# Designed miniproteins, single chains: the designs that were tried, part 81

Each design is a single chain, and the fold is of that chain. pLDDT is the mean over its residues in the fold that is shown.

## One batch from the design tools (miniprotein)

Design m2983
Fold by ESMFold2-Fast:
Structure m2983 (fold): chain A 77 residues (1-77)
Amino acid sequence: SMAATEEELERAIERLEEMRRRLEKSDSPLAPAAIAALEEAIEALRRAKESGDPEEIRQAALRYTAAAILAIGAELD
């Protein structure tokens, strides 16, 4: 498995911010929940990037995965 690096966390944040921007223009009833999940995942990724702590990176990765799936579901709605 590829180890999470500061650069990889930065790219993950950029991807979620792009998903959030698209959903902010969506009238889908799923969009508010997806946006909230994206905001929480972005904040977790920022903390993980600042700390470099493996457990914070692991938790941020789990939040990223859940938020990304919710965002895809909302965009396809």
Scores: mean pLDDT 85

Design m2984
Fold by ESMFold2-Fast:
Structure m2984 (fold): chain A 60 residues (1-60)
Amino acid sequence: MKKEIELEVEIALARMRRSVAKLELERNKDAPEEVLEKLRQEIEEAEEEIRRLEKELEEL
């Protein structure tokens, strides 16, 4: 596969993971702090991955 298409797919998947984690965080406000912290970390990691992938796409 062409690298450009691969990066675009990975960016889309990372964006979906971020959206799902944000939705879960908002809907599960009564969850234990341990769970909420995990969701916050997932959002942060997804945002970092998106930035990295977007940079790679721009450098092609």
Scores: mean pLDDT 82

Design m2985
Fold by ESMFold2-Fast:
Structure m2985 (fold): chain A 88 residues (1-88)
Amino acid sequence: MLRKPSEEDLKIAQEIIAILNDETLSPEERLARVKELVEKIKNPLVAYSLEITAATLLASSTDPERQKLYREALDLIAKKVKELEEKE
């Protein structure tokens, strides 16, 4: 069924989470970097875990700019999940 996540996929997931939490980057720069990294994810389980993480960050945030960033990131990740499910 689903392939075991590679170390590369897990590293990409960790980098995405780190970028979403990096306050030294603008929201636009964080979103651009996240978009690039999301495109590289090959394993649907990794994509699912990122979707849950992004949804949790969105639900937990009270900052409107952070909420916008997390919503846009969630949309990108959700699209990737659908793409990977179709290729499973």
Scores: mean pLDDT 80

Design m2986
Fold by ESMFold2-Fast:
Structure m2986 (fold): chain A 59 residues (1-59)
Amino acid sequence: SSEVESMRLHSEEQLLEFARKGAETIKASDEELRAFLTSLGFSEETIDEILALVREARA
């Protein structure tokens, strides 16, 4: 279904955008990013993946 497909794509784009924001805000802690992502309704597994991407982007 187009709606489900759009939601999945939007979620993936959000992950990339958040990883990019993390790289831009290098001073932001993992705790701050985790709290932000949790407030958006992401799962713990997804948050860990985003944090890994942010760490790679900052490295």
Scores: mean pLDDT 66

Design m2987
Fold by ESMFold2-Fast:
Structure m2987 (fold): chain A 78 residues (1-78)
Amino acid sequence: MPARRTTSVIAPSLEKAEEALKAGVEAARKVPGVLDVHGTVTKLPDGNYLVSITVTAESEEAARRAAEAAREAALKAL
């Protein structure tokens, strides 16, 4: 059954949030069994930015692996 997972990171600026989003989405899309990847950037009241990446995959294991890959890539871009 298709599974969905979301990972999130906090970025200190819009530029860094966009870099993290791009890196995370690209990393997630490379994981076998991934069906869709959707990312959003939301400005927080404290001036930071929330980067959320949602993965839909053919299995819970694939969704978990893709979310982990997205998080690692996003953190490296920050």
Scores: mean pLDDT 86

Design m2988
Fold by ESMFold2-Fast:
Structure m2988 (fold): chain A 99 residues (1-99)
Amino acid sequence: MRASGDDSVVTAVGRTTGATLVAVTSYGTDPKTKEEVTAYAALRKGADDKWEIIGAGAYSADGTVYEVEAEYDPEKNTVTITVLTKSNVELKKELKLPK
């Protein structure tokens, strides 16, 4: 049974040098191992209203750190976070950014 729930949170983390900083968090579960993985991407919005990815990471509840890929789509105003689990399953989530 897949856990139904809110898989994503967007939180403003601050403002610096005229930019807005946002962290997006995604929660996923490896369907093979049932391992819960938390992934995040940090983004900066500049004066030109463009989002830039400035950092990303992923971890599980047991403290294991994973490699993560984050991609920003300016046409959709979304970020896609991809995590490869220990069981070689890709967890991918597309998250909408604030205006």
Scores: mean pLDDT 67

Design m2989
Fold by ESMFold2-Fast:
Structure m2989 (fold): chain A 65 residues (1-65)
Amino acid sequence: MVSQEELDREVTRALAEIYVGLANIDKKKGDLEGAAESYRKAAELYRQSGDFEKADEMEKKADEL
């Protein structure tokens, strides 16, 4: 069984993936401000879940907008 901490990390990572999806949609429709905001939120959530490499990738995507 997953621990409560591991379950919380999995939920946080899933939320980060949702924000990445929203950022990609916003970027595609030309909402660069919305895309940057969503990438930054995804980066913070990835850091909270321990996915530092993905967090750095999301920060770079936000900075490129």
Scores: mean pLDDT 81

Design m2990
Fold by ESMFold2-Fast:
Structure m2990 (fold): chain A 58 residues (1-58)
Amino acid sequence: SAESREILKKAGLSERQAEGALAALASSDPVLRRVAVHELRKAGLSEEEIERILAEVA
């Protein structure tokens, strides 16, 4: 969604990186989702921001 993309861009991700992260989080692969969540934490997203994005893609 536009809101999830804005959160990711505000954290310093490019539009391409934001699209890739959202695609990974929407994946049925639990390993790919776990890696994406880890990368978002490393990018400086709060747990609340990560939970909000997950709620939109689940």
Scores: mean pLDDT 80

Design m2991
Fold by ESMFold2-Fast:
Structure m2991 (fold): chain A 76 residues (1-76)
Amino acid sequence: SEEERRRRALAAQAALAEKGYLTKPIPVDQALEEAEKFLKSLKTEEEKNEFVALMTRYADPEGREEAEALVKKYFG
């Protein structure tokens, strides 16, 4: 769904900001592409799993408020 895709994109941006990959906001539509690039740059399965878990935490209903707070902290 479009709402699911939007949540995933927001979670990706929040996760990238938390990892220090993003220092300023990017268009929401680019967040998933940047997350894919970041994920491919990680060398260990442990690092990849940590990043995926971070994105999942922000995408979950419970994580949405945290993702919004993180975006406001780094991008607003």
Scores: mean pLDDT 75

Design m2992
Fold by ESMFold2-Fast:
Structure m2992 (fold): chain A 86 residues (1-86)
Amino acid sequence: MKKKFKAKVLEVGENYIKIDAGKEHLEVGDLVKITFNGKSVYGEVVEVGEDYSIIKLNLAKGETPESVLGIKVGDEIDIETVEDLS
């Protein structure tokens, strides 16, 4: 089922982000499209808590979430679940 929502960035890692949207929006294994500053990146949900989720981003070698999207902690991002591509 396709879902669209906004979430706040709680943490930015080398190849992941933590957002303030939990199990009410996401499930482990969901493929998501993240859009910010007119740019998009795909990721996979690897952890879901009550009020947070961790998304591992599909990045090229040497890219980070900040270098691709320009995101930082406190930013509001657009999240869209993607249907299975296989």
Scores: mean pLDDT 81

Design m2993
Fold by ESMFold2-Fast:
Structure m2993 (fold): chain A 64 residues (1-64)
Amino acid sequence: SAEEREKKRQETIELFRLLAETVERLLRAKQEGKKSGDEEAVKKREEEILKEHEEQVKKIKEKA
């Protein structure tokens, strides 16, 4: 139906926005690591960002 297509479209838009946000956060973490030279801190920050991304993806999919 048209309503189900609109819901799927909104879910897709929300997922792409989240992906863009996550990519931006990962790039920022790399940039901060380049300034500090702390590769272990960068790796931990990247793991946190990716974990948060997975949790948010699940929430978006459950909402639909």
Scores: mean pLDDT 81

Design m2994
Fold by ESMFold2-Fast:
Structure m2994 (fold): chain A 55 residues (1-55)
Amino acid sequence: SEMDKLMQEAVELIDKLIEQGKFEEAFKLAEETVELRRKKDLEGLRELIERVKNS
């Protein structure tokens, strides 16, 4: 599903942030991702992923 694809992309970004030592940013991304998944907000999750990639 589209949600599963976005969740996979979010996990990969979280792992990348952890590898970079950006633990606070990784935690914040994980928390926001879980909240958006709970709400089934596909657009919000897509926008979050794009924002983090461009930071």
Scores: mean pLDDT 85

Design m2995
Fold by ESMFold2-Fast:
Structure m2995 (fold): chain A 60 residues (1-60)
Amino acid sequence: VEEEIEKLKKELEEQLEKIDKRIEELKKNNAPQSLIDEEEEYRELLKERGEKAIKHLKEK
């Protein structure tokens, strides 16, 4: 179970890093705030779903 949890944590961290880099690029390119907000919302949804999956594995 710990090995599965570590894999999910690393996958989540990698996905969050990709989104964070994209948000930084949007800010550097003076993208509309609406696009930045969409990426930030997606980041929160991804984090929430990942945390729920990890919690489910810990409850076993």
Scores: mean pLDDT 80

Design m2996
Fold by ESMFold2-Fast:
Structure m2996 (fold): chain A 64 residues (1-64)
Amino acid sequence: AAEHRARAQELLAKDPTSAEGFYHAALAHEAEGRTDQARLVYEYIARAHPDTPAGKAAAERLAA
């Protein structure tokens, strides 16, 4: 949880459009029990960045 949140903050501070940064933010929400927030972020990444590794990973999590 804390590791994913810190990484998301660092990545998004350097590049606010980072798909990897959003993915780590979603992982942090999920690990902290905020499943609704995590789901919304995964849906955004899967739609906005479908060809990135983060977008594909987000789509896999939504399919489960």
Scores: mean pLDDT 76

Design m2997
Fold by ESMFold2-Fast:
Structure m2997 (fold): chain A 70 residues (1-70)
Amino acid sequence: MEERRRAAEEAARAAAEADPVVSAITSLTVEVTPDAVRVHVRVEGSGSDAEENLAASAAAQAGAQAGRAA
């Protein structure tokens, strides 16, 4: 649970740093549920599409890094 949160935060920061359109992260909220990780990111420099793209990328990277399930 907490590891997924951390992975999502790291993924969000990495995605923001890789995106030249993003100037700053103004808000970062990670919601962890047993079935999914939801990342809400507000950024400066782009519209809502950038927020959704960053959230999706962060969730995907967190899921990949969370690794194994039986």
Scores: mean pLDDT 62

Design m2998
Fold by ESMFold2-Fast:
Structure m2998 (fold): chain A 66 residues (1-66)
Amino acid sequence: TARELAREILEALARADEAWARGDAEGRAALAAAGQRVGEALARLRALGVSPEEAQALLDALAAER
């Protein structure tokens, strides 16, 4: 569902923040993997017909639930 994809994006972004803080090779690889996950989830949201405004609203709502 769109909500599940939005949650996957937030999880990937949280992991990207942690990976960025590492500053090592493992961190760079993890950051690249997180970026790919975000890109794939956004592409799936687009395929579901979710507008950019709707995607942003889902991300904001789920971030507030954290």
Scores: mean pLDDT 77

Design m2999
Fold by ESMFold2-Fast:
Structure m2999 (fold): chain A 60 residues (1-60)
Amino acid sequence: MLKGTATVTAPDGTQYTVTAEGESPEELARKAAEELRKQGYKVTNSPAGAAMGGAGALAA
């Protein structure tokens, strides 16, 4: 299993750190995006791998 951490900056300016675990990089990114959506974020695109380590729209 893989673990990744994504830091997301909310519209309010608040930073959230999300840790997700999956069996593949794609699954990990998908789970991270799902967790963010569950918290009320609108995820337009969920780039695999980019959601880990704080890159792109899913991470700060």
Scores: mean pLDDT 58

Design m3000
Fold by ESMFold2-Fast:
Structure m3000 (fold): chain A 77 residues (1-77)
Amino acid sequence: EAEELAERALELARRMAELIAEKGIDHPEVARLNKEAMELLEEVLRVSGDEEFALRVLGEVLEIVRPAAVAAEAAAA
């Protein structure tokens, strides 16, 4: 179950990165996906009890989203 939650979080991260690249960080759908991904990450930590696993999933999410967010921030600045 924790692995399934992690997979969902990664799917949301990929969708979020695509939306950030296309529409920018401030798009309402990006905010919604971010909230859902954060809720899934909290559930992964709670259900798994494995901090290393949860941190690895968080790291993967950040690696997926960060390049798009940095590019969008640079475009806005």
Scores: mean pLDDT 78

Design m3001
Fold by ESMFold2-Fast:
Structure m3001 (fold): chain A 58 residues (1-58)
Amino acid sequence: AMAEEAGRIGLAAQKGVEEARKAGITDPQQLADAAMEAISKELGWPKRVPAVSAPAPA
């Protein structure tokens, strides 16, 4: 039963990445953001307000 939610998360993430790639997005950070957005939408979580830009770790 709990495994079903994990499966839905994985499928949503994959679809989000594929859709972003078809839109011409190749940046791995933006692809990760698209996956996270798709997961949140699938699970009905509150919309995350993304930071305007991730701070440079250097």
Scores: mean pLDDT 68

Design m3002
Fold by ESMFold2-Fast:
Structure m3002 (fold): chain A 72 residues (1-72)
Amino acid sequence: MSPEEIERALAEALVALGVPEEEARRIARKTVDALQRGGPDAAERTLLEELVRLGRFDLAPAAGAAFHRILS
């Protein structure tokens, strides 16, 4: 899967979880950038940090599971 496809799939998953479209796209892009620089662990950390910053740490388990499914 291309980086663009991962970014789109993650943004769609975040929107489905209730993250606003603009924030979902921003978080997905930042997560994919981290994936390219530091691999899956760096990406998952970035995703968690962005959800905490957004005040939606309640979404971390579902968002992490969605991200792992996208990478499989």
Scores: mean pLDDT 87

Design m3003
Fold by ESMFold2-Fast:
Structure m3003 (fold): chain A 68 residues (1-68)
Amino acid sequence: MAEELIREAFELLRQGRYEEALEKAKKALEIDPSVIPKVRDLARLALEQGERETAFKLYSAIGKAEIA
């Protein structure tokens, strides 16, 4: 479920598993675009951790979901 994927993405990001967190977030957005606000929070957390590339990729995924 999309909510479970978002929960896993937050856990992975806190563990420094950025690529895995990004893949979980992308899958969640494909299943349910209503998780966009939660993916935005995930991107903010990445920025707070100094992971600018991961944050950029998360915002990019949100943009693609919003135009679908």
Scores: mean pLDDT 82

Design m3004
Fold by ESMFold2-Fast:
Structure m3004 (fold): chain A 78 residues (1-78)
Amino acid sequence: DDLLAGDIYRGIANVDEKLGNYEGAAESYEKAARLYEPVDPQKAAEDYRNAAISYEKAGNTEKAEELRQKADELERKA
């Protein structure tokens, strides 16, 4: 179940973010987004944006920009 797996990774990301593990949070949000993408593109876009914010906090601005663009493209297609 992609929705359930996505919800689990989103939960992991929230915990990592609260612990200040921004790189781990970003990776988990990105995994959640990929799982949501085929079933809920809007939810996927939200988690790509969350991953982008966490990557930016981790100092990975290139990856953050990439994921913001991906989120925008998913919203446009949904």
Scores: mean pLDDT 85

Design m3005
Fold by ESMFold2-Fast:
Structure m3005 (fold): chain A 74 residues (1-74)
Amino acid sequence: MTPEEIRAAAEQLERWARELRERGLDEIAEALEETARRLREAAEAGDIEAAIAALREGAERLKRLAEEARRRAE
């Protein structure tokens, strides 16, 4: 994984967040935006390990938010 690949991943997450926000999924969109921000910071620092950690933490947070949203929809 290179800093350029990390930046590309951040851009993709920002695009998905925008789409989700248009659908009213604001909490999930915020989680994606936060993960993208961390990825951009890691790319700027050249810290590949921080980027991997941010992706793992972001994925876990998104999973929990999706479960919470599904529960609230009841």
Scores: mean pLDDT 80

Design m3006
Fold by ESMFold2-Fast:
Structure m3006 (fold): chain A 51 residues (1-51)
Amino acid sequence: MEVEAEGHADGRRLTVRAASPEALDEAIARFQAAGWRVVERSETEAVLERP
């Protein structure tokens, strides 16, 4: 499944977009394992923030 991650200008946030909710869940789990936290979420897009 296709997943795209885009960093925000402040370097603290990351927008993740996926082709499906399942692909987004997999991407979020991977980023959370790396220390990122979900701040905002929709069906196919999430905004993550690092500590």
Scores: mean pLDDT 76

Design m3007
Fold by ESMFold2-Fast:
Structure m3007 (fold): chain A 78 residues (1-78)
Amino acid sequence: SEEEQERRIGEAMAEHLLAEAERYEAEGRLELAEIARRAAEIIRRRIEEGKEPSAEEQRVLEEYVALTRPEAEALAAA
């Protein structure tokens, strides 16, 4: 079902974000770890409530992408 598929995808995304947060924390990048955990929490709440992210939650997800993209680019360039 669509609902089951969305839950599986969302759960995988949340797990991935938590793994990234753990990696950032191990590297001493606490701000990146924090935003990754917040993104994971938003995804998990969406799965549990079965609703679309709010505008505020969308902004947090966008902030995660904005903050992590420069770090990912720096790692790729190194």
Scores: mean pLDDT 76

Design m3008
Fold by ESMFold2-Fast:
Structure m3008 (fold): chain A 73 residues (1-73)
Amino acid sequence: MLSREELEERLRELEEKVKKAKTIEEALEVLEEAEELLREIEKYYPDDKELRHRAILVEAAASLKIMKFYIES
C-alpha cells in the first residue's frame, strides 16, 4: 500500500488538479480520486486526522467546482 509520504504527494497533486479544473469532467475525476484516497487513508491511517481532513477538503473543493460549473452553464 501507499506510504504516508506517497499519500501526502497524491493529495498535493489533487489539490493542484482541483485548482486547475476547467470542466465538470475534470472536477469529477478529482472527486473520484479524492474519494479513493480517503478510503485508503481510512483503511491504513484511520487516526491520521490531517490526511483525512485534507482528503475531505479536496472532495469539498471538487464538489463546489462541479456545482459552480452547473450553475454557470
Scores: mean pLDDT 83

Design m3009
Fold by ESMFold2-Fast:
Structure m3009 (fold): chain A 118 residues (1-118)
Amino acid sequence: SEEDLEEIARYFGVSVEAVRRALEALKANDPLVQRLKRFIESDAPLPNTTIEDVKLLAVYSVYNTGLSLETVNEILKNFGLEPISQEEYDYYSALVAIVDELVKPRDPELAEKIRELL
């Protein structure tokens, strides 16, 4: 429901639209989501060479540190990549937070609610 999306968005500090996009990617079993899940499950950094993986992993590297879009874009610049937008950053932040919660639940009731939306 819309109310569930708002609760999830508030919990992770992201937009409702970012949560909606992330859940649609999860429902579609997007290859990027599958790679992120394996990376989180492995407990070790995986060498990744795709542009999409580098962008997502740059966001993942900062989401637990309180660092910003500016920091992510500096990381991407160091890899010779174009900066991402605020909208893309918000989407990747939501995707990372949701996948991390599903793999390593800190709030089991929230994780179950997310699974019911998939």
Scores: mean pLDDT 77

Design m3010
Fold by ESMFold2-Fast:
Structure m3010 (fold): chain A 61 residues (1-61)
Amino acid sequence: MTDEEIGELVRRAVDALQAGNEEEADRLIKEMADKLGVSEELARRAVRTVQTHRAIAAAEA
């Protein structure tokens, strides 16, 4: 699994959360956790980090 592949899953999860689609976001987070062999909590933290960075970028645009 590549870093690019992981980044794409994280971006899709952030997009789902922004759209209010919590069910889709949860599915993507679980899929990422399973593929990486990490906890769902760690995967969710990664998604939150990207979401924060996106919000900062949007506020500066």
Scores: mean pLDDT 75

Design m3011
Fold by ESMFold2-Fast:
Structure m3011 (fold): chain A 66 residues (1-66)
Amino acid sequence: EEIDFEVEEALLLIQAAVSKLAGDYENAAKFYERLAELYDKRGLTEQSEIYRKQAEEWKKKAEEAK
């Protein structure tokens, strides 16, 4: 259970990091949205809110970058 959550979190964080490094801000935002959903599903509402804000910031950056 805990190890499964940890693995899923790590994979999503890696995917977000790779997307950011590649300048793929839209995909970075999507991975942060998935992280927020993962944390929300676990009842970790504060961290979920942080990842939702991260997703919104990267989504905004993707739109601004054109």
Scores: mean pLDDT 80

Design m3012
Fold by ESMFold2-Fast:
Structure m3012 (fold): chain A 66 residues (1-66)
Amino acid sequence: KLEKIKEMVDKILELAKKAQETGDEKLVEEVQKLVAELVDFIYENTNKEEQQELRKWLTEYAEKKE
């Protein structure tokens, strides 16, 4: 589950960078769609303990990026 979330986050960040660089409206829409899918996936597939682990991982991962 966490590995799947990492994959989705990486994809979102990569597309967000491209959208920022190009101003492509389609890429912005794709990023928003993927973010919504990520949120839905977390809600449906994680319990409170997994959400705590995810919070820790996301904080460390985000700080490491860029």
Scores: mean pLDDT 74

Design m3013
Fold by ESMFold2-Fast:
Structure m3013 (fold): chain A 63 residues (1-63)
Amino acid sequence: ALPHLSELPAREQLAAMAALTYLKENPDASEEEVLEAVRRALAGVLSDETVRRAVRWVLERLR
C-alpha cells in the first residue's frame, strides 16, 4: 500500500511509484541505487531534481 502518494505533486508521484517498486524488490538498496534505478526507468520523462526529491521523500517515510 502507498497511502501517502497523494501528498506529492503529480510528476513526483510517478518517480515515487518507481522508487517504491524498486524498494519492494530491493528493500536494502542504498539511496544511490534507488536514484539510479528511477533515473533509468524514467529517462527523459522527469528532471533529475524531481527524481531526487521523490526518492528522498520515499526513503524518509520507509526509514
Scores: mean pLDDT 74

Design m3014
Fold by ESMFold2-Fast:
Structure m3014 (fold): chain A 85 residues (1-85)
Amino acid sequence: METPLELRFKGNQAYNEGNYEEAIKYYEEALKLDPDDAFIHLNLGRAYEKLGKYEEAIKHYKRALEISPDNLLAKAGLEEAEKKL
């Protein structure tokens, strides 16, 4: 059994290696265990943005801000992704 933190770590490793699709898989598994983690939603937004999937990125950035309204990184990511649409 993996914890959400362990899955986030694996996702972050994949993201840093440029394996954005693999990062998304780990982050989605982390969300199944903790659906209200603002940092997992932030990380999903970033990974989708790297893949040019701006609609998916926007969805996750908005969810991160609903959970943590003071998350400046999610706000910046949302504004940047919306400019790409």
Scores: mean pLDDT 86

Design m3015
Fold by ESMFold2-Fast:
Structure m3015 (fold): chain A 61 residues (1-61)
Amino acid sequence: SDAERAAEAARRAAEAGDAAASASGHWQVYKITGSEEGKRGALAGAAGDAEAAAEGAVRGA
């Protein structure tokens, strides 16, 4: 579905941006204080937000 494709694209973009984001202080602090589980949750949240946006666009049409 379009929503699933959007969620996958968002997850891939978040993963691709992970190395660049780790250069920022905020993401570096998150990695230090967070567990691997917490990091995975952040990526899943980003994917979910993209899916919700795509779903809303489809319903609005």
Scores: mean pLDDT 53

Design m3016
Fold by ESMFold2-Fast:
Structure m3016 (fold): chain A 112 residues (1-112)
Amino acid sequence: KKMPESLVEPLIEQLKDEDPAVRAAAARQIGAMAEQGVDARSAVEPLVEALKDESPEVRKAAAEALGKIYERFPSEELEEKLVEPLKEALKDESEEVRKAAKEALEVIEKHR
């Protein structure tokens, strides 16, 4: 399904919310929309920044969303943007964040 990019734009703004629960929910919704075939590639750079968020729930949700976006819209440009940030997330202090980053990298490797 090809949907207007504007459908994810409000969620991209919510990734900057003061409440980490709102930021984590926005990242999860972007990932869910990508999984359903909504073009969420405009959220890639905001989600890469969210991998360094102070909240482990936000970092986990960002890693999962990036994996889902790549699975639906694989490209060499996306691989180049995602591999190094996700490798850094493998060193995260949160086990859940490390697991999400590993699963996202496995999706990228499977498409090589």
Scores: mean pLDDT 84

Design m3017
Fold by ESMFold2-Fast:
Structure m3017 (fold): chain A 69 residues (1-69)
Amino acid sequence: MSAAEILAQEMMRHAGRTDGFIEPAAAVDFLQSLGLTPEQAEAIVREHLQADGRVDALALAQAVLAHFA
């Protein structure tokens, strides 16, 4: 399992979801718990916001890992 897959599972656990998606507010809260500023968290989440208002957990996890690379 990749680091992104592990992080995506932790994001979904934090949000209480199992479908591979998380709500934007829960995603922002989770990213802030990892040490991102509110502005950084909101910017990353906005870039990964789907047309239906949800965030893909794996895509978001990949973006977060790239931010810390």
Scores: mean pLDDT 79

Design m3018
Fold by ESMFold2-Fast:
Structure m3018 (fold): chain A 100 residues (1-100)
Amino acid sequence: SEEVREEVRRLLEETEKEIEKLLEEAKRALKEGDLEKAEEILRRAEELLRETEERFRRLAPQLSLEDRREAGRRLALMGAGVTTMRMALFMEKRIAEKKA
């Protein structure tokens, strides 16, 4: 339905904006060597993405196949960004451990 399509569109736009902001903040924390702050920000991004994926799953049966595919692609791109940042944090932690 148009109502569900609009709800999913707003959900994805709001989540994409917040994930992008959180990933930029996490990247800044990593560059500053604040691994604890980077971990806290990244956990928030991971939680937000999980909540958005769960909400999307509940709405997905009411969407066209094309709208579901588009939303799925957008969620996958957000997930890729979060995973890349998690890997960056893991590498920085390993570097810090070897210096200790």
Scores: mean pLDDT 88

Design m3019
Fold by ESMFold2-Fast:
Structure m3019 (fold): chain A 55 residues (1-55)
Amino acid sequence: SVPVSEYTPEQLRALAAAFREGVEEAKRTADPETRAELDRTLEEFERAVAEELAR
């Protein structure tokens, strides 16, 4: 993996979309506790991407 700061805005958006899809797929077979943690991780990641895109 490369640091988020080395990605272009387009790459960051694509990465965020791919990560969301992966999380949604993982949630299909996950326990409720794991699903909550995946949701939290997704929110934190998407927030970090949004902050980077606002620079």
Scores: mean pLDDT 79

Design m3020
Fold by ESMFold2-Fast:
Structure m3020 (fold): chain A 74 residues (1-74)
Amino acid sequence: AARERALAAVRRLADEAVAAGVVSEEQARTMVGAAEGALDAYEAGRPVDVVGEGSEQARLLEEAVRLAVRVYEA
């Protein structure tokens, strides 16, 4: 389903970021959780919270949320 496809894409992004040494495994779990929360908000018609300013880790979190919504809409 669209949600499963979106979360699979985010997990792949998170795994690649861990392999590249940019984020920890804990931060990777936070990226997936943020994507899940964003999809829940999107489905409920609530604002999608994106916190992508600042560090590379924050930028990846924003990318994960944006990727999840984009893949879900496709």
Scores: mean pLDDT 75

